Designed miniproteins, single chains. Designs and how they scored, part 62

Each design is a single chain, and the fold is of that chain. pLDDT is the mean over its residues in the fold that is shown.

## One batch from the design tools (miniprotein)

Design m2136
Fold by ESMFold2-Fast:
Structure m2136 (fold): chain A 79 residues (1-79)
Amino acid sequence: DEEIPALVAQLGDADEAVRRAAAERLAELMGDPRVQEALVRALLEGDRATFAGAVEALRLVSERDPAVARAIGERLFHR
């Protein structure tokens, strides 16, 4: 589905408001393993801009729910 990749791409946006909105929406959808996989993919394989945004989004998500950031970290270490 294009929604998840679009949110990941928005993490690299120049506008802070766009990045925050994407991070908040990803946090709401983080119970979905596909969303977790997309974020992990952005951190491991993403473009430079997408990677930077993914790191910032992970920090924002962690502030809302540290358990979500933990789950992503576990996926990242696994592969």
Scores: mean pLDDT 74

Design m2137
Fold by ESMFold2-Fast:
Structure m2137 (fold): chain A 55 residues (1-55)
Amino acid sequence: MLNEKAKEKIMAMRRLLDLEVDGKYDEDARLAIKALQRLNGLEVDGVPDEAFEKA
């Protein structure tokens, strides 16, 4: 369930962390999502849910 908003955040984080840019929900995307979740005080689950979208 990746919204365009969530994808943009993930891509920006990938650029910061120098991770592979694949545009899919894989290990690199999961790492970027977890990093964003930690920074926003969300549960670190690696799943871009409504909470991730709100952040």
Scores: mean pLDDT 66

Design m2138
Fold by ESMFold2-Fast:
Structure m2138 (fold): chain A 90 residues (1-90)
Amino acid sequence: SHIDNAIDYLRQGDRDSALSHLRQALYDAQQYYLTAVNNGHRDDASRLMSQFGDYSTQAMTYLLQGDYDSAISYLRQAQQQFRQLQQLAS
């Protein structure tokens, strides 16, 4: 997934590649959210998307500060919400 790629790039110290993959993950999350809403899961999808957004924002904040360990921790939390959104979209 793009979140796994972002984590791997942060482990390598490649901030720009990590940011690129995080942007792609945010786009994919929006698409899964829209599909999940269309599948009748609006309330669960809204909660998961909100939590994903919060964790992704925290990850971005720590990433921009150069705290890659904290950024990776928040990306792992975001990934759990992302996987649940993907399941609702299926």
Scores: mean pLDDT 89

Design m2139
Fold by ESMFold2-Fast:
Structure m2139 (fold): chain A 63 residues (1-63)
Amino acid sequence: SKRYRLKPEVAATLDAAQRRVMEGLAQGYSQEEIASTLDLPRATVARAAALYEELGEAGFEEA
């Protein structure tokens, strides 16, 4: 199975919550699952998900 991580230079521009949400999305978790698991507001998860969609493959590398 492919494992994905944020590129180090991209991760450095994000807070810890944004990094965890985006990595969860890259692994195929839903926004609802991520919000519940990380104990984050749904609005915070949705904002990070919008950034994930904007970055696409350019924000991630294979781990």
Scores: mean pLDDT 75

Design m2140
Fold by ESMFold2-Fast:
Structure m2140 (fold): chain A 63 residues (1-63)
Amino acid sequence: NPLQAQLARLDREIADLRAEVARLRAQLQVDDTRDNVIELMAASLRLMGLEFQRQLLERKLAQ
């Protein structure tokens, strides 16, 4: 099932991005520069987008 394969890929990408967001949050505690804030925001937005895609795929699989 291509939707199940896509869900598995999204789960891996989400896990990788969660680790990156955690790293960037830790960096921000030591140095709250604009660049670090922008990088964290960009990573957080991408993570949110992938989680949204995952929810949509789960909904399609449930139907």
Scores: mean pLDDT 83

Design m2141
Fold by ESMFold2-Fast:
Structure m2141 (fold): chain A 99 residues (1-99)
Amino acid sequence: MKKEEYEKELEKLNRELLAELEPLVEELKALRPELSEEERAIQRALAEEAKPEIEKLQEEIEKNKDDIEKTFELEKRGIRFQAERLRALLEKLLALLKA
């Protein structure tokens, strides 16, 4: 894979996943003026839960940095994992605000 193709494909994937989350982000913005202490605690808890998996992915990327195909698959996995974690955060915050 060429470097330019690699970067464009990762950017495209990230953009597409963020676009899927945009309606949830806009709904959250409409419902809350500021994050409460409880909402901030949920955000911190989800970030701490994600940390070991992110660290594992970064270690695998470093170990495989000379294998462009392997690194590309690991980077895509990381992007998808981050999108899933963001979706979970947005859904939890929306559930609290709607309760």
Scores: mean pLDDT 77

Design m2142
Fold by ESMFold2-Fast:
Structure m2142 (fold): chain A 99 residues (1-99)
Amino acid sequence: HMAELEARREALLREVAELEEELKKKVEEAKKNKDGEGLEKLVEEAYEEQVRFLEELLRLAEEEEREEEAAYLREQLEKLEATREAQLAKVKESIKKML
């Protein structure tokens, strides 16, 4: 039913926000422990997870014919893809400094 679809969308949005906060904690811990390999993997996995959740939210928005939300989610996916390369470059630079 429609209420179930809305609940699923809200749950996914909250899960994405929680994953973002959890990633920040893991990144800081990896930096403190000088775990360059772990830090690089965390960044890559986090981007993959964020893309997956945004794609699921986009599917739900399209299924419900919520064009404004679908457009917003497509914009977020585009921004995430654009920032991925810059973040990976910063991570690699940080790893070299940890050596």
Scores: mean pLDDT 72

Design m2143
Fold by ESMFold2-Fast:
Structure m2143 (fold): chain A 98 residues (1-98)
Amino acid sequence: EEIIEKMKTILRQAGYDTDNWSDDQIVQRIRDFVQLAEDQRARDANSSIAQQASDNNWPQDTQIKITLGGAMIHMYKNKVTNTELEKMLREIYEFLKS
């Protein structure tokens, strides 16, 4: 499915080989990225993305946490432009929200 391919792209950019993964494994790895982002936020105390999510009243459900974690990992590994990343995040969030 198209949205799963976008999730695979984010995972691949983060250094994972997703060619042999199931869709369920894709979602699980994105959840792991959320956990990594939360751990880094605790260490840095002032993560702009986590702070912005809180300030803008983003839901604290699995969907937004997965999206933020994936974004942080993708930026950390490949320095994708904010415009491209933002589009991918919106599409993934829409899919998970539905």
Scores: mean pLDDT 60

Design m2144
Fold by ESMFold2-Fast:
Structure m2144 (fold): chain A 75 residues (1-75)
Amino acid sequence: MSPREKALELAGQVQREIGEKVPVDAQLSDLTDEQLQFILDLTTQAAQQAKELGAEEMAALLQQDAEQIQQRLAE
């Protein structure tokens, strides 16, 4: 598998894990702090793994998503 294909599969797995804990139609504004922290942890891990796989563009997108969630959790 190419690093890009592996990173895409990882992103899909993260989305499935989020969907297991959070309704698929939920907006960020409707999520609890615990649900936001869970998504943040998964997204941060996925961004790190994408970076290690050399999928820099995907890592940057995941990092941006993580930063948005962090800002939502911040005061």
Scores: mean pLDDT 70

Design m2145
Fold by ESMFold2-Fast:
Structure m2145 (fold): chain A 90 residues (1-90)
Amino acid sequence: TRAAIEEALAAREAELKAEFEAFKASETDEAELQAKYDELVLEGARFVGRLLAADPAARAELLAELAAQGTASAARLRAALEAGAAEALA
């Protein structure tokens, strides 16, 4: 259900935020902080893909929105989301 997906997303977001805060405690280099942030954002997209594996309509809609942005960042998020869905469907 949508409520179960929202709960799972909130829990994963809290985990990723905690991981980033832990990383910030030991790292002061801005390039390393940016790389870690980008990594966690892609992990979040992969997780969303896994949640939407059983909902191809919602997944297709989100993938189309990302494709419409036409940016390299959106393309990376789209690839991570597709990979997450593929992992869950395997």
Scores: mean pLDDT 78

Design m2146
Fold by ESMFold2-Fast:
Structure m2146 (fold): chain A 91 residues (1-91)
Amino acid sequence: MEIDTKELLDYLNSDKEGLIKEFGEQAKKVIEVVEELGKDRDTITEQELLDAVSKALGLSRGQAEALLLAIFSGPTVKAISEGNRLLALAT
């Protein structure tokens, strides 16, 4: 499954302060990773996102997956959509 990098960035930036307040430096790093991936590509896979976040934050794949699921399970309509996509990857 492919993720639109611009849509993902729009979601993250719509509640950037809330995400940083809840998840701290990890939320900042996730945003930076998505920005970097979006420079060269209009779409990425969930596996590429997990690999990039895992590597950038020094987390295991399972830890990166749990972090992304937590971030995308927030109260926005976009969060529900992206959270469901990442949950489908996790299960």
Scores: mean pLDDT 70

Design m2147
Fold by ESMFold2-Fast:
Structure m2147 (fold): chain A 86 residues (1-86)
Amino acid sequence: MTPEQEAEVELGVLEIQIAVDRVVLEKHGDKLTKEELENMKKRVDEAIERARELAEKYPSLRDTVERVIAGAEEVKKLIDELLKKK
């Protein structure tokens, strides 16, 4: 694969990780501890930072990165809403 294609695969993995976290939050968010929610938020923040790094290195991927970041920010919003209830 080209380096750009490898970056696209990495973005796809990040998108899957975000989607899994969203499903866990939607189905089991009320049962998660404050520490578990804070750990999820940290992982999501790390995913956003990594996606931004990939956009800087591969400008052609900016649209895909923007989509991944938007999904991550929605997950962060869900985490913040759940944390307010703790």
Scores: mean pLDDT 85

Design m2148
Fold by ESMFold2-Fast:
Parts: sequence; structure tokens; C-alpha cells
Structure m2148 (fold): chain A 95 residues (1-95)
Amino acid sequence: SLPPELLERAARVFQRIFEGKPRDAPPSPLAVANAKAALEHARKTRGLSDEQLLELIDRLEAAFDSKNVEEVKRILDELGLPDALRRIALTAVEE
């Protein structure tokens, strides 16, 4: 299973991107579900370790905070997100 700390961090980043939540907002059920699906998919399809997933989530948050749409796109590609989740995230960051 995913480490709880990794899942919580990813959910907080995802809800900022997908739902426009502030950095300190508690994880929403939707953000937790999306983060879990994305992290499990990346582990399965790309063989990423928990440490590599954490690094990617940290990079994603930094890119989002910098409003760097192209870096966000690159990190989402690296995470191997399903098309539906990628589309939602990219739509949110471009707004």
C-alpha cells in the first residue's frame, strides 16, 4: 500500500490543482481518490519507488506555485496519469 504521508501530500497538491484549494486545506475525499489512483498507476506502469513519487509530487507543487504550465505538463507525463485525471489537472492549472 502507499505510505500515508505520501498519499496525504499528493492529495493536498492535487486538490490545489484540481479544486483550487489553499495549501493548508485538509485533503478532500475526491483529492485522496485521485491521488491514490495516480500514484498506484505510476507505481504499476512506470515502476516508480515511493521516494521517486514523493520527489515528483514535490516538483509538481513547486511548478504549480511558479505558474509553470509546461513544467506541470512534464511532471504529469512523468507520473503517467490517466487521461481523465491529466485533463482535469491541465484545465485547472491553465485557468
Scores: mean pLDDT 79

Design m2149
Fold by ESMFold2-Fast:
Structure m2149 (fold): chain A 69 residues (1-69)
Amino acid sequence: MDPRVLELEVEAAMHVIAGTIALKLGDIEEAVRHYELAAAALREAHALSGDPALARAAAALEEEVARLR
C-alpha cells in the first residue's frame, strides 16, 4: 500500500470518529466539518489508489453531510 493512501485513510477515520462524537453531542456544524474533511481525504486516497471502496465511503459521508444541511 502507498504510505500516503494509508495516511489519508487514517486521517479520514479520525475525522469520522470526531464527527460522530460531535453529532451525538448535537454539534451539527462540527459534525459536518469533520465529515467533509473525512470525505475529502477518502477522495484523495481513491485518486491515488483506484480503490472503489474508498470512493463509496466518501460518497456515503458526502450524502450524510447533505442530509445534515
Scores: mean pLDDT 86

Design m2150
Fold by ESMFold2-Fast:
Structure m2150 (fold): chain A 78 residues (1-78)
Amino acid sequence: SLRDLLVEAGATEEQADRILQASPELKGAAAAYLVQRGLVPDEFVELARELIRQASLEALIKAAKLFNEGKPVEALLE
């Protein structure tokens, strides 16, 4: 599940649940971050693509910056 992927990426279960309950834009940014880290298995690629499509450009830029700076996925909650 997306929750399990977020935990594998270093989020706590509580942080993963917060991301999943967040706006489509934040979920899309989280999906983009997971794709950039190579953590999305083939069976979830289509779901990740749909979530990314719902994200704003600003959210995607934030995700890219956090990845490039070595920041953890939970930094998207800030």
Scores: mean pLDDT 74

Design m2151
Fold by ESMFold2-Fast:
Structure m2151 (fold): chain A 70 residues (1-70)
Amino acid sequence: TPGTELLEQAIRRAAERMVERGVLSRSQGEEVVRTWTEALRAGLPPDLSFLSPEQLEAFERELGRALREL
C-alpha cells in the first residue's frame, strides 16, 4: 500500500540520518531497516531490542521527522 511504501522510505531516511550523526553504526542502521521492513511486510511489530534505549528514542524522533517530510 502507499502508506507502507512511505513508512519504508521514512525508516530508511531515519536510519541513514542516525548513521550520519554517529548514533548508529552503519551495520546497526542496515539492521534497523532490514528488521523493520521485514516486520512491516509481515504485519508484525519490529523487534528493535538490539538498540540501546537512547538509540531507540533517537530513532523514534528521526522517524517522526522523516514522516513529516514525506
Scores: mean pLDDT 81

Design m2152
Fold by ESMFold2-Fast:
Structure m2152 (fold): chain A 79 residues (1-79)
Amino acid sequence: SEVRQVLQESDEELKKLAEENKNAPRKEFLEKLIEFYKETKQRIQALLPNASPEEQKEANLLLDYLDKMIAELEKEIKE
């Protein structure tokens, strides 16, 4: 599945992001993490037109999850 490939690549990129920002201030790391999730969301959305109904349902659940994650991180930055 192309959706699952994006998720696997995103997991590897997230681990790299965490390592590169190991000594960064928390707020700066959270801002980069939000941007990363927004980019991941865009990559998943790009796959939707060519996805099967089952893959589309899975992708939409992941997009909803990413939206909630972004919202929570944005709230944390404001604290």
Scores: mean pLDDT 82

Design m2153
Fold by ESMFold2-Fast:
Structure m2153 (fold): chain A 83 residues (1-83)
Amino acid sequence: MEEELKEVRELASKAIKAADDGNFDEAQKLLRRLAESGIPTVREAARWALDQLEKEGKLSPRTIAALHLTVVAAEVERLYPLK
């Protein structure tokens, strides 16, 4: 779990940076890896971001925020599983 959360965080950060740098091919590959995550909320956010990137060629600030929040929410769930 801990290692999966670290990998998800690193992949999300790299995907966002790649998209911001205009490296959409790399961003697409990284988002596809996130879409295979074992964490359902991360998979859903990654699939939505991937769809937006393929249709619009960029990620909106809202999509970037959703990816960040999904990773943070997964970490909070890990630390406070009763919440």
Scores: mean pLDDT 74

Design m2154
Fold by ESMFold2-Fast:
Structure m2154 (fold): chain A 68 residues (1-68)
Amino acid sequence: MDEELKERAIKTLREDKEQIEKLDLPKEKKEEILAAIDEAIRMLEEAEGDVEAAIREATRLAEEAAKK
């Protein structure tokens, strides 16, 4: 089940990235958000064991980048 949760989280982040790329945002803001999402995906891909904790941390990083 952890593998399925991880795959779903990564899929959601990739979809979010695609949506951000389509938005008419300032270049710097778009690059910042995309970089945070890429980092979150990398974190999830490297996660072993507590996948739920990894998902929470990845989501937090993406949200903080989007808030600025």
Scores: mean pLDDT 74

Design m2155
Fold by ESMFold2-Fast:
Structure m2155 (fold): chain A 92 residues (1-92)
Amino acid sequence: EEEEKRIERLADDAIQELNTLLEFDSANKEKYEKAIELLKQRTREAMIEALKVVYGLSEEEAREVLDEAIRTGVPLSLIGIAVLYTERRRRE
């Protein structure tokens, strides 16, 4: 798969997950809405910003999460990978 197609697929999957969360988590609605708007741009830069907004990741951390998702083609969504990344860091 081309990187552009991979990014588009990851963005679409993340948008679906955030739309589901938006219905049930009113405290974080503003973050989810901003992230969804960024993900609609379907660029590497916008996806990095979306990860920073939702999970409080640094630019470096968000870039690592996105690069891993693109490289490995893991069955987890971009959001799922971000959660696993933050959980691993808490253990360190």
Scores: mean pLDDT 70

Design m2156
Fold by ESMFold2-Fast:
Structure m2156 (fold): chain A 57 residues (1-57)
Amino acid sequence: SVAEAIQRASDLLAAGKMTEEDAVKLLVESGLTEGQARFAARVLAEVIAQGKRVAPL
């Protein structure tokens, strides 16, 4: 499902095991359009980056 693909992409992006381009491909294969997949992958990457910035000292 799309939800499972988003979860998988999020986990692999956070682990550094997937590029944003790989995430787009996975999301398109799950049923999203290229535009939707690119937007979703970018949002996931930004959320992950923001989470890293809030890491406690």
Scores: mean pLDDT 77

Design m2157
Fold by ESMFold2-Fast:
Structure m2157 (fold): chain A 104 residues (1-104)
Amino acid sequence: MDKVFEKTAKKLGIPAEVVKLVMENIYEEVKEAAKKTGDEKLKEAVELFEEAKRLYAEGREREAIEKLIEAAEKLYEYAKEKGQENLAKFFETVIESAREVLEE
């Protein structure tokens, strides 16, 4: 998991700790938005993030990264549909970085 954030940070030109903070803030905002709107795509993304966190805690890092990719793909689609270009680019970079880690 840390390698995903490190690769994302390198591609975006920001510190890895900032990428982790951005991800945590996005997770909380998506969780609140899912509760307020009942949007099924946001609910699916929250469930995938929670699954990724559980798998990572169990030491199942590759499976956790796979679930992170699925969550990021849902949020990429959502960001594109809402015209949130910066958020879409962020998740595209996370997906690319995560796939690179799985292929190492």
Scores: mean pLDDT 83

Design m2158
Fold by ESMFold2-Fast:
Structure m2158 (fold): chain A 94 residues (1-94)
Amino acid sequence: SDEELVKKIETLLLKAFIMVRYLKEQGKLDEARTFLRKTAEEILKLANKLSPEQKKKVAELFRDLLETLRTLGYLSDEEVAWLEEQIAKIEKLA
C-alpha cells in the first residue's frame, strides 16, 4: 500500500540522516556519499510506486532532510544540487 511505502521511505530518510552525519563526523566522506546516493536511488524506486499525492509528500520529507543536513554543514554545494535533482524527479512523476 502507499502507506507502507511511505513508512519505508521515512525509515530510509531517518537512516540517511543518522548515517551521513556519523560517516562525515568520522571523516569518511566517500562512504557518506555512497550511502547517500544508494539511499536516494532506493527512495526514488519506492516513490515511483506511489500515488501523485504521496509522491508530493515524500518529496517534501526528502527536501526537509536536505535542508537539515545542509544547515548542519554535512553537504557540499555539489551534493545539494544532486539531491535537489533527485527530489525534482519525484515531483515530476507526481
Scores: mean pLDDT 86

Design m2159
Fold by ESMFold2-Fast:
Structure m2159 (fold): chain A 99 residues (1-99)
Amino acid sequence: MPSKEQLDAIDAEMARKLAEEVRKLGEKYGNDDLLEAADLIEKGADDLLEGKPGSGSRFSSGMLIAMAAVLNDPDMQKALNKAVKDAMQVKADLLKQAE
């Protein structure tokens, strides 16, 4: 069974990938809320790597801001959904490696 540190590292890597894709999306569409969301997701990953309780709250807040930012734009919503799917795939691949 993977250790807590290994699981936290996997979640941090997933969050890092998501933050990178959300930041690119914010830059592409000129959306400041997506840039703020990317910063929060990245800080959530940093908190996870430090093993601090409540680190997931920054990640969750970033995700809620990102989802809200794209609600009225179907193209942005589709792009965000792809970014989430790609990040979840990174987590799935890392979990298989950790067994």
Scores: mean pLDDT 82

Design m2160
Fold by ESMFold2-Fast:
Structure m2160 (fold): chain A 83 residues (1-83)
Amino acid sequence: GARELLEEAERLIREMKAGEITGEKALEAAKLVGEALFELGYVPEGIGIVLRTIGHVLDGDIEEALKTAEEGLRFAKKLLEEK
């Protein structure tokens, strides 16, 4: 469910902050956030988070990719609190 997807995304984000930030981990976190947003009915927002994270990775802005995934996680967690 959306909650479990967000818990896994938060785990990956915490691992990156404690260790190495990689494009692969940032994309995986963004994918999990996107899938959670799809389950919550926020498909355009989920697509936007994934595409923006891909764009930052392609530009070499790995820190900005992590930030984008983290912002998406924060948004999705807020939606869960409102349900």
Scores: mean pLDDT 84

Design m2161
Fold by ESMFold2-Fast:
Structure m2161 (fold): chain A 73 residues (1-73)
Amino acid sequence: GKKKREEEKLRKELEELEKKFQEGTATDDDIERYVEIAKKLGVELPQDVVNRYTAVRLNKIGDELDERRKALE
């Protein structure tokens, strides 16, 4: 069925992202994608991925706040 094919594609993508993460080559976008896929599949996130994802989200919030400050000038 369609759901099984999507889950299989997401699992393969998750494995590729996990490999990048273990090799230290993962970008901020790769970390966000990993979290998104893991959440959809109901997979538990490693604590180091959670920590890095939190840092990425905080950086994006900071960038949005800086853009809002410039818009108020």
Scores: mean pLDDT 74

Design m2162
Fold by ESMFold2-Fast:
Structure m2162 (fold): chain A 62 residues (1-62)
Amino acid sequence: MVEEAKERIKKTLEATIKNGEAVRAAGGSSAEDQAVIRAGEGARKTPDEKIETAAKELVKTL
């Protein structure tokens, strides 16, 4: 349960990082593009402890 939630969160973070990198590579400079890039940077900086806490919260909602 928590392990599955962690996997889901990790996949979401990885997708967010990839989207941010893709927008950066495309030279995105709009406010929306900058928000996607910042989201990717934030996802890259997310420590495992926060992922575990988020996974536990997600499991409580299920």
Scores: mean pLDDT 77

Design m2163
Fold by ESMFold2-Fast:
Structure m2163 (fold): chain A 68 residues (1-68)
Amino acid sequence: MLPETNVYDFVIKRLKEARDRGLPVRNFALYDEDGKVIDTFDLDTPEEHDEAIERVRKLKEEHEKKKK
């Protein structure tokens, strides 16, 4: 079951799992609830995964502040 309510949490989970398993992620695009691209990542290394995770957490907090 896909948690569409909190896309950022789903993304973070996937990134952590990919990092842990050494799976590369290509053309990873973050979409806002507006359906526009917020950010795009090409995740080949654990460092890139970690960087993306931190970026997503920041975006999640910003987005959640507006959700009431």
Scores: mean pLDDT 69

Design m2164
Fold by ESMFold2-Fast:
Structure m2164 (fold): chain A 77 residues (1-77)
Amino acid sequence: DEKKKLIEFLKEQLKKYQEMSQQYRELGTPEAERMADAYDSVAKTLQEAIKKGYLPSSQASRDTGLLLRVIGDALDA
């Protein structure tokens, strides 16, 4: 199913963000810790969405907006 393929893709992205968080946390600087926390937040949001299933709702749109903001903030750090 197309929905199942999307969930598999999101699981791959989740792994990537978890790896990024771990890499930044290992650097041991305050700036890197902030980046790690940002990626952890993104990963947590993705993990929750995967567990609940992807729904095209107002909540899903809000969660996507939050995700983009967290990623943007992390990249601007």
Scores: mean pLDDT 68

Design m2165
Fold by ESMFold2-Fast:
Structure m2165 (fold): chain A 80 residues (1-80)
Amino acid sequence: SKKEAAEKMIEKAEELMKKLGVDEDEIEQVKDAVKRALAAGASLDAIIDAMVDMLGSIPKMSKEDVEEFRKELEEIKKEI
């Protein structure tokens, strides 16, 4: 389901951000943004684009980390 896909995407974002030492407040901001987008009826494509944009704005995220993250989110989308 769309909700299950979004939850898996949030888990991937949280894992990556924690691994890179992003602070808890910033992690919660990203999670809340995704939950609000989902509640507003956003498509999975829109959620992926928003998450990639948010993570790409974090100074601790390399371009390579963000590109790999997008690939992981696209794979989650394909499983639905």
Scores: mean pLDDT 82

Design m2166
Fold by ESMFold2-Fast:
Structure m2166 (fold): chain A 91 residues (1-91)
Amino acid sequence: IDDLNKQISDLVKKLSLLGGASDDEADSFGQMMLTSLKIATTQPNSVASENLRQQSERLSELSKTKSGEEKKLLQQMSDLYQKMADILEKS
């Protein structure tokens, strides 16, 4: 979970930089994402897993509307959310 949270945070930083954010802004967005993920995982595992699956699906659909690096980063985020959901569901 911690490794997946770190990977998602790093992808958020990359997306923020692609969107024209500064390094400091990208770091801030990464930290906000880590906080959001911690809040999501404080729910019962079944609820947390369902929420993460829904976010994964939305990111996957969003990636279909994008191209290049942004598409790749969104697909990677979707995959990581799915992995977190699978871990929590099986716990």
Scores: mean pLDDT 72

Design m2167
Fold by ESMFold2-Fast:
Structure m2167 (fold): chain A 63 residues (1-63)
Amino acid sequence: APEEAARRVREIAEEARKLGLPDSFVQALRDAADGFAELSAQGYDVTPALEALREAVREAAKR
């Protein structure tokens, strides 16, 4: 669902913030949440992009 896609992006943004990633990157993720919801509403599968974002954040956390 579009609302779920936006929520997942915001959750990834919060995870990135807590892990110490740059504020500009976190803000860009937050700003992208509505865009992901709109793409989902138009029938695009955003799951691969959400998985890629989550993986990138978690890899960055491995110091």
Scores: mean pLDDT 79

Design m2168
Fold by ESMFold2-Fast:
Formats: C-alpha cells, structure tokens, sequence
Structure m2168 (fold): chain A 95 residues (1-95)
C-alpha cells in the first residue's frame, strides 16, 4: 500500500537522522540524560510529521511514488531543521 511504502521510507530515514544527531550530541559533550531528552523530542516531532503524511496519503489515494517521495522529503527537511534547533538549544542549556 501507499501507506506501507511511505512508512518504510520514513522509518529508514528517521533511523539515519537519529544516529546522526546522537553522534553530534555526543561530540558536543551532552550527557546521556540530555541525549535521551533530545531523542524523545525529535521522535515526538517525527511522529507528528508522519501523522500529517498519513492523513495526506488517505486524502490522496492516487498519489504517485514521486509525489510520495517529495512529501517524505519535505517532512524530513522540517524534521532536520527541528532536530538542529533542539540540538543547539540542548548545547546552550548545558553551558
């Protein structure tokens, strides 16, 4: 289904993004507790973005694979910006 394809693509990219930000947070000297809070916040945002994507897919059952890919890319651009903001705020708070 379109939802299954979108979910698989989203989960794969989300996993890669989490790994990247965990590495960056560790390099910045954040504690395990601070990293856990960062992961939880990014995960919450990812869940919200996926819910919006799922709603769009239900409203657009004839969407092409290219349109689905674009919507996933747009969601991940937003998630990356959010994750970067959360990382910067965590680093500032740790000072």
Amino acid sequence: SLLEKARDLFVRRFTQLLIQYIIEAKKAGLSDEEIDRLINEISRKAYELFQELEKWLKENPDASEEEIQRRVDEAFDELKKYAEKMLKEAIEKSK
Scores: mean pLDDT 84

Design m2169
Fold by ESMFold2-Fast:
Structure m2169 (fold): chain A 79 residues (1-79)
Amino acid sequence: DLDQLWQQGIDDFQKQGKKDVNSIKDKKMKKQLKDLTKQMVQLQQQWLQNRDDPEKSEQLQQQFTQVKQQYDDLVKKAK
């Protein structure tokens, strides 16, 4: 079940995001990570809803990749 696999991935990502946020003491970076995590979860959920639309799925994947890069850069700077 593709939907169940993607939902599990979203749940795992939310769990990891919570751990990353809790490990960071800087309030500004903590807030930015929370915002980016929320955006990525929303994009993944939208992708799941639009998986049968190739054009929409591609756009959502591109947006997710950009937000993920911002997340990874911020985590790298914070640690």
Scores: mean pLDDT 74

Design m2170
Fold by ESMFold2-Fast:
Structure m2170 (fold): chain A 74 residues (1-74)
Amino acid sequence: SRQRADELVRQAMEAMERSDYSTAFRLLDEALSLDPDNAEALLLRGTVLLMYDFTSRDKRREASELVKKAQELR
């Protein structure tokens, strides 16, 4: 449901406001499971990946792919 996915995205934004990136990441994964083409969820998930300080080049590539998909959906 898009309504449920949108609610999860809102909760993820609140978690990010508190710098709770682990919770935000989990909520965004759930939102994308319900609505894989949710542009806001894709953008926020990419942002969380960059903020989480992952040590892998693959994480930056993954974040770039999510941002590209979000832009293509707009």
Scores: mean pLDDT 76

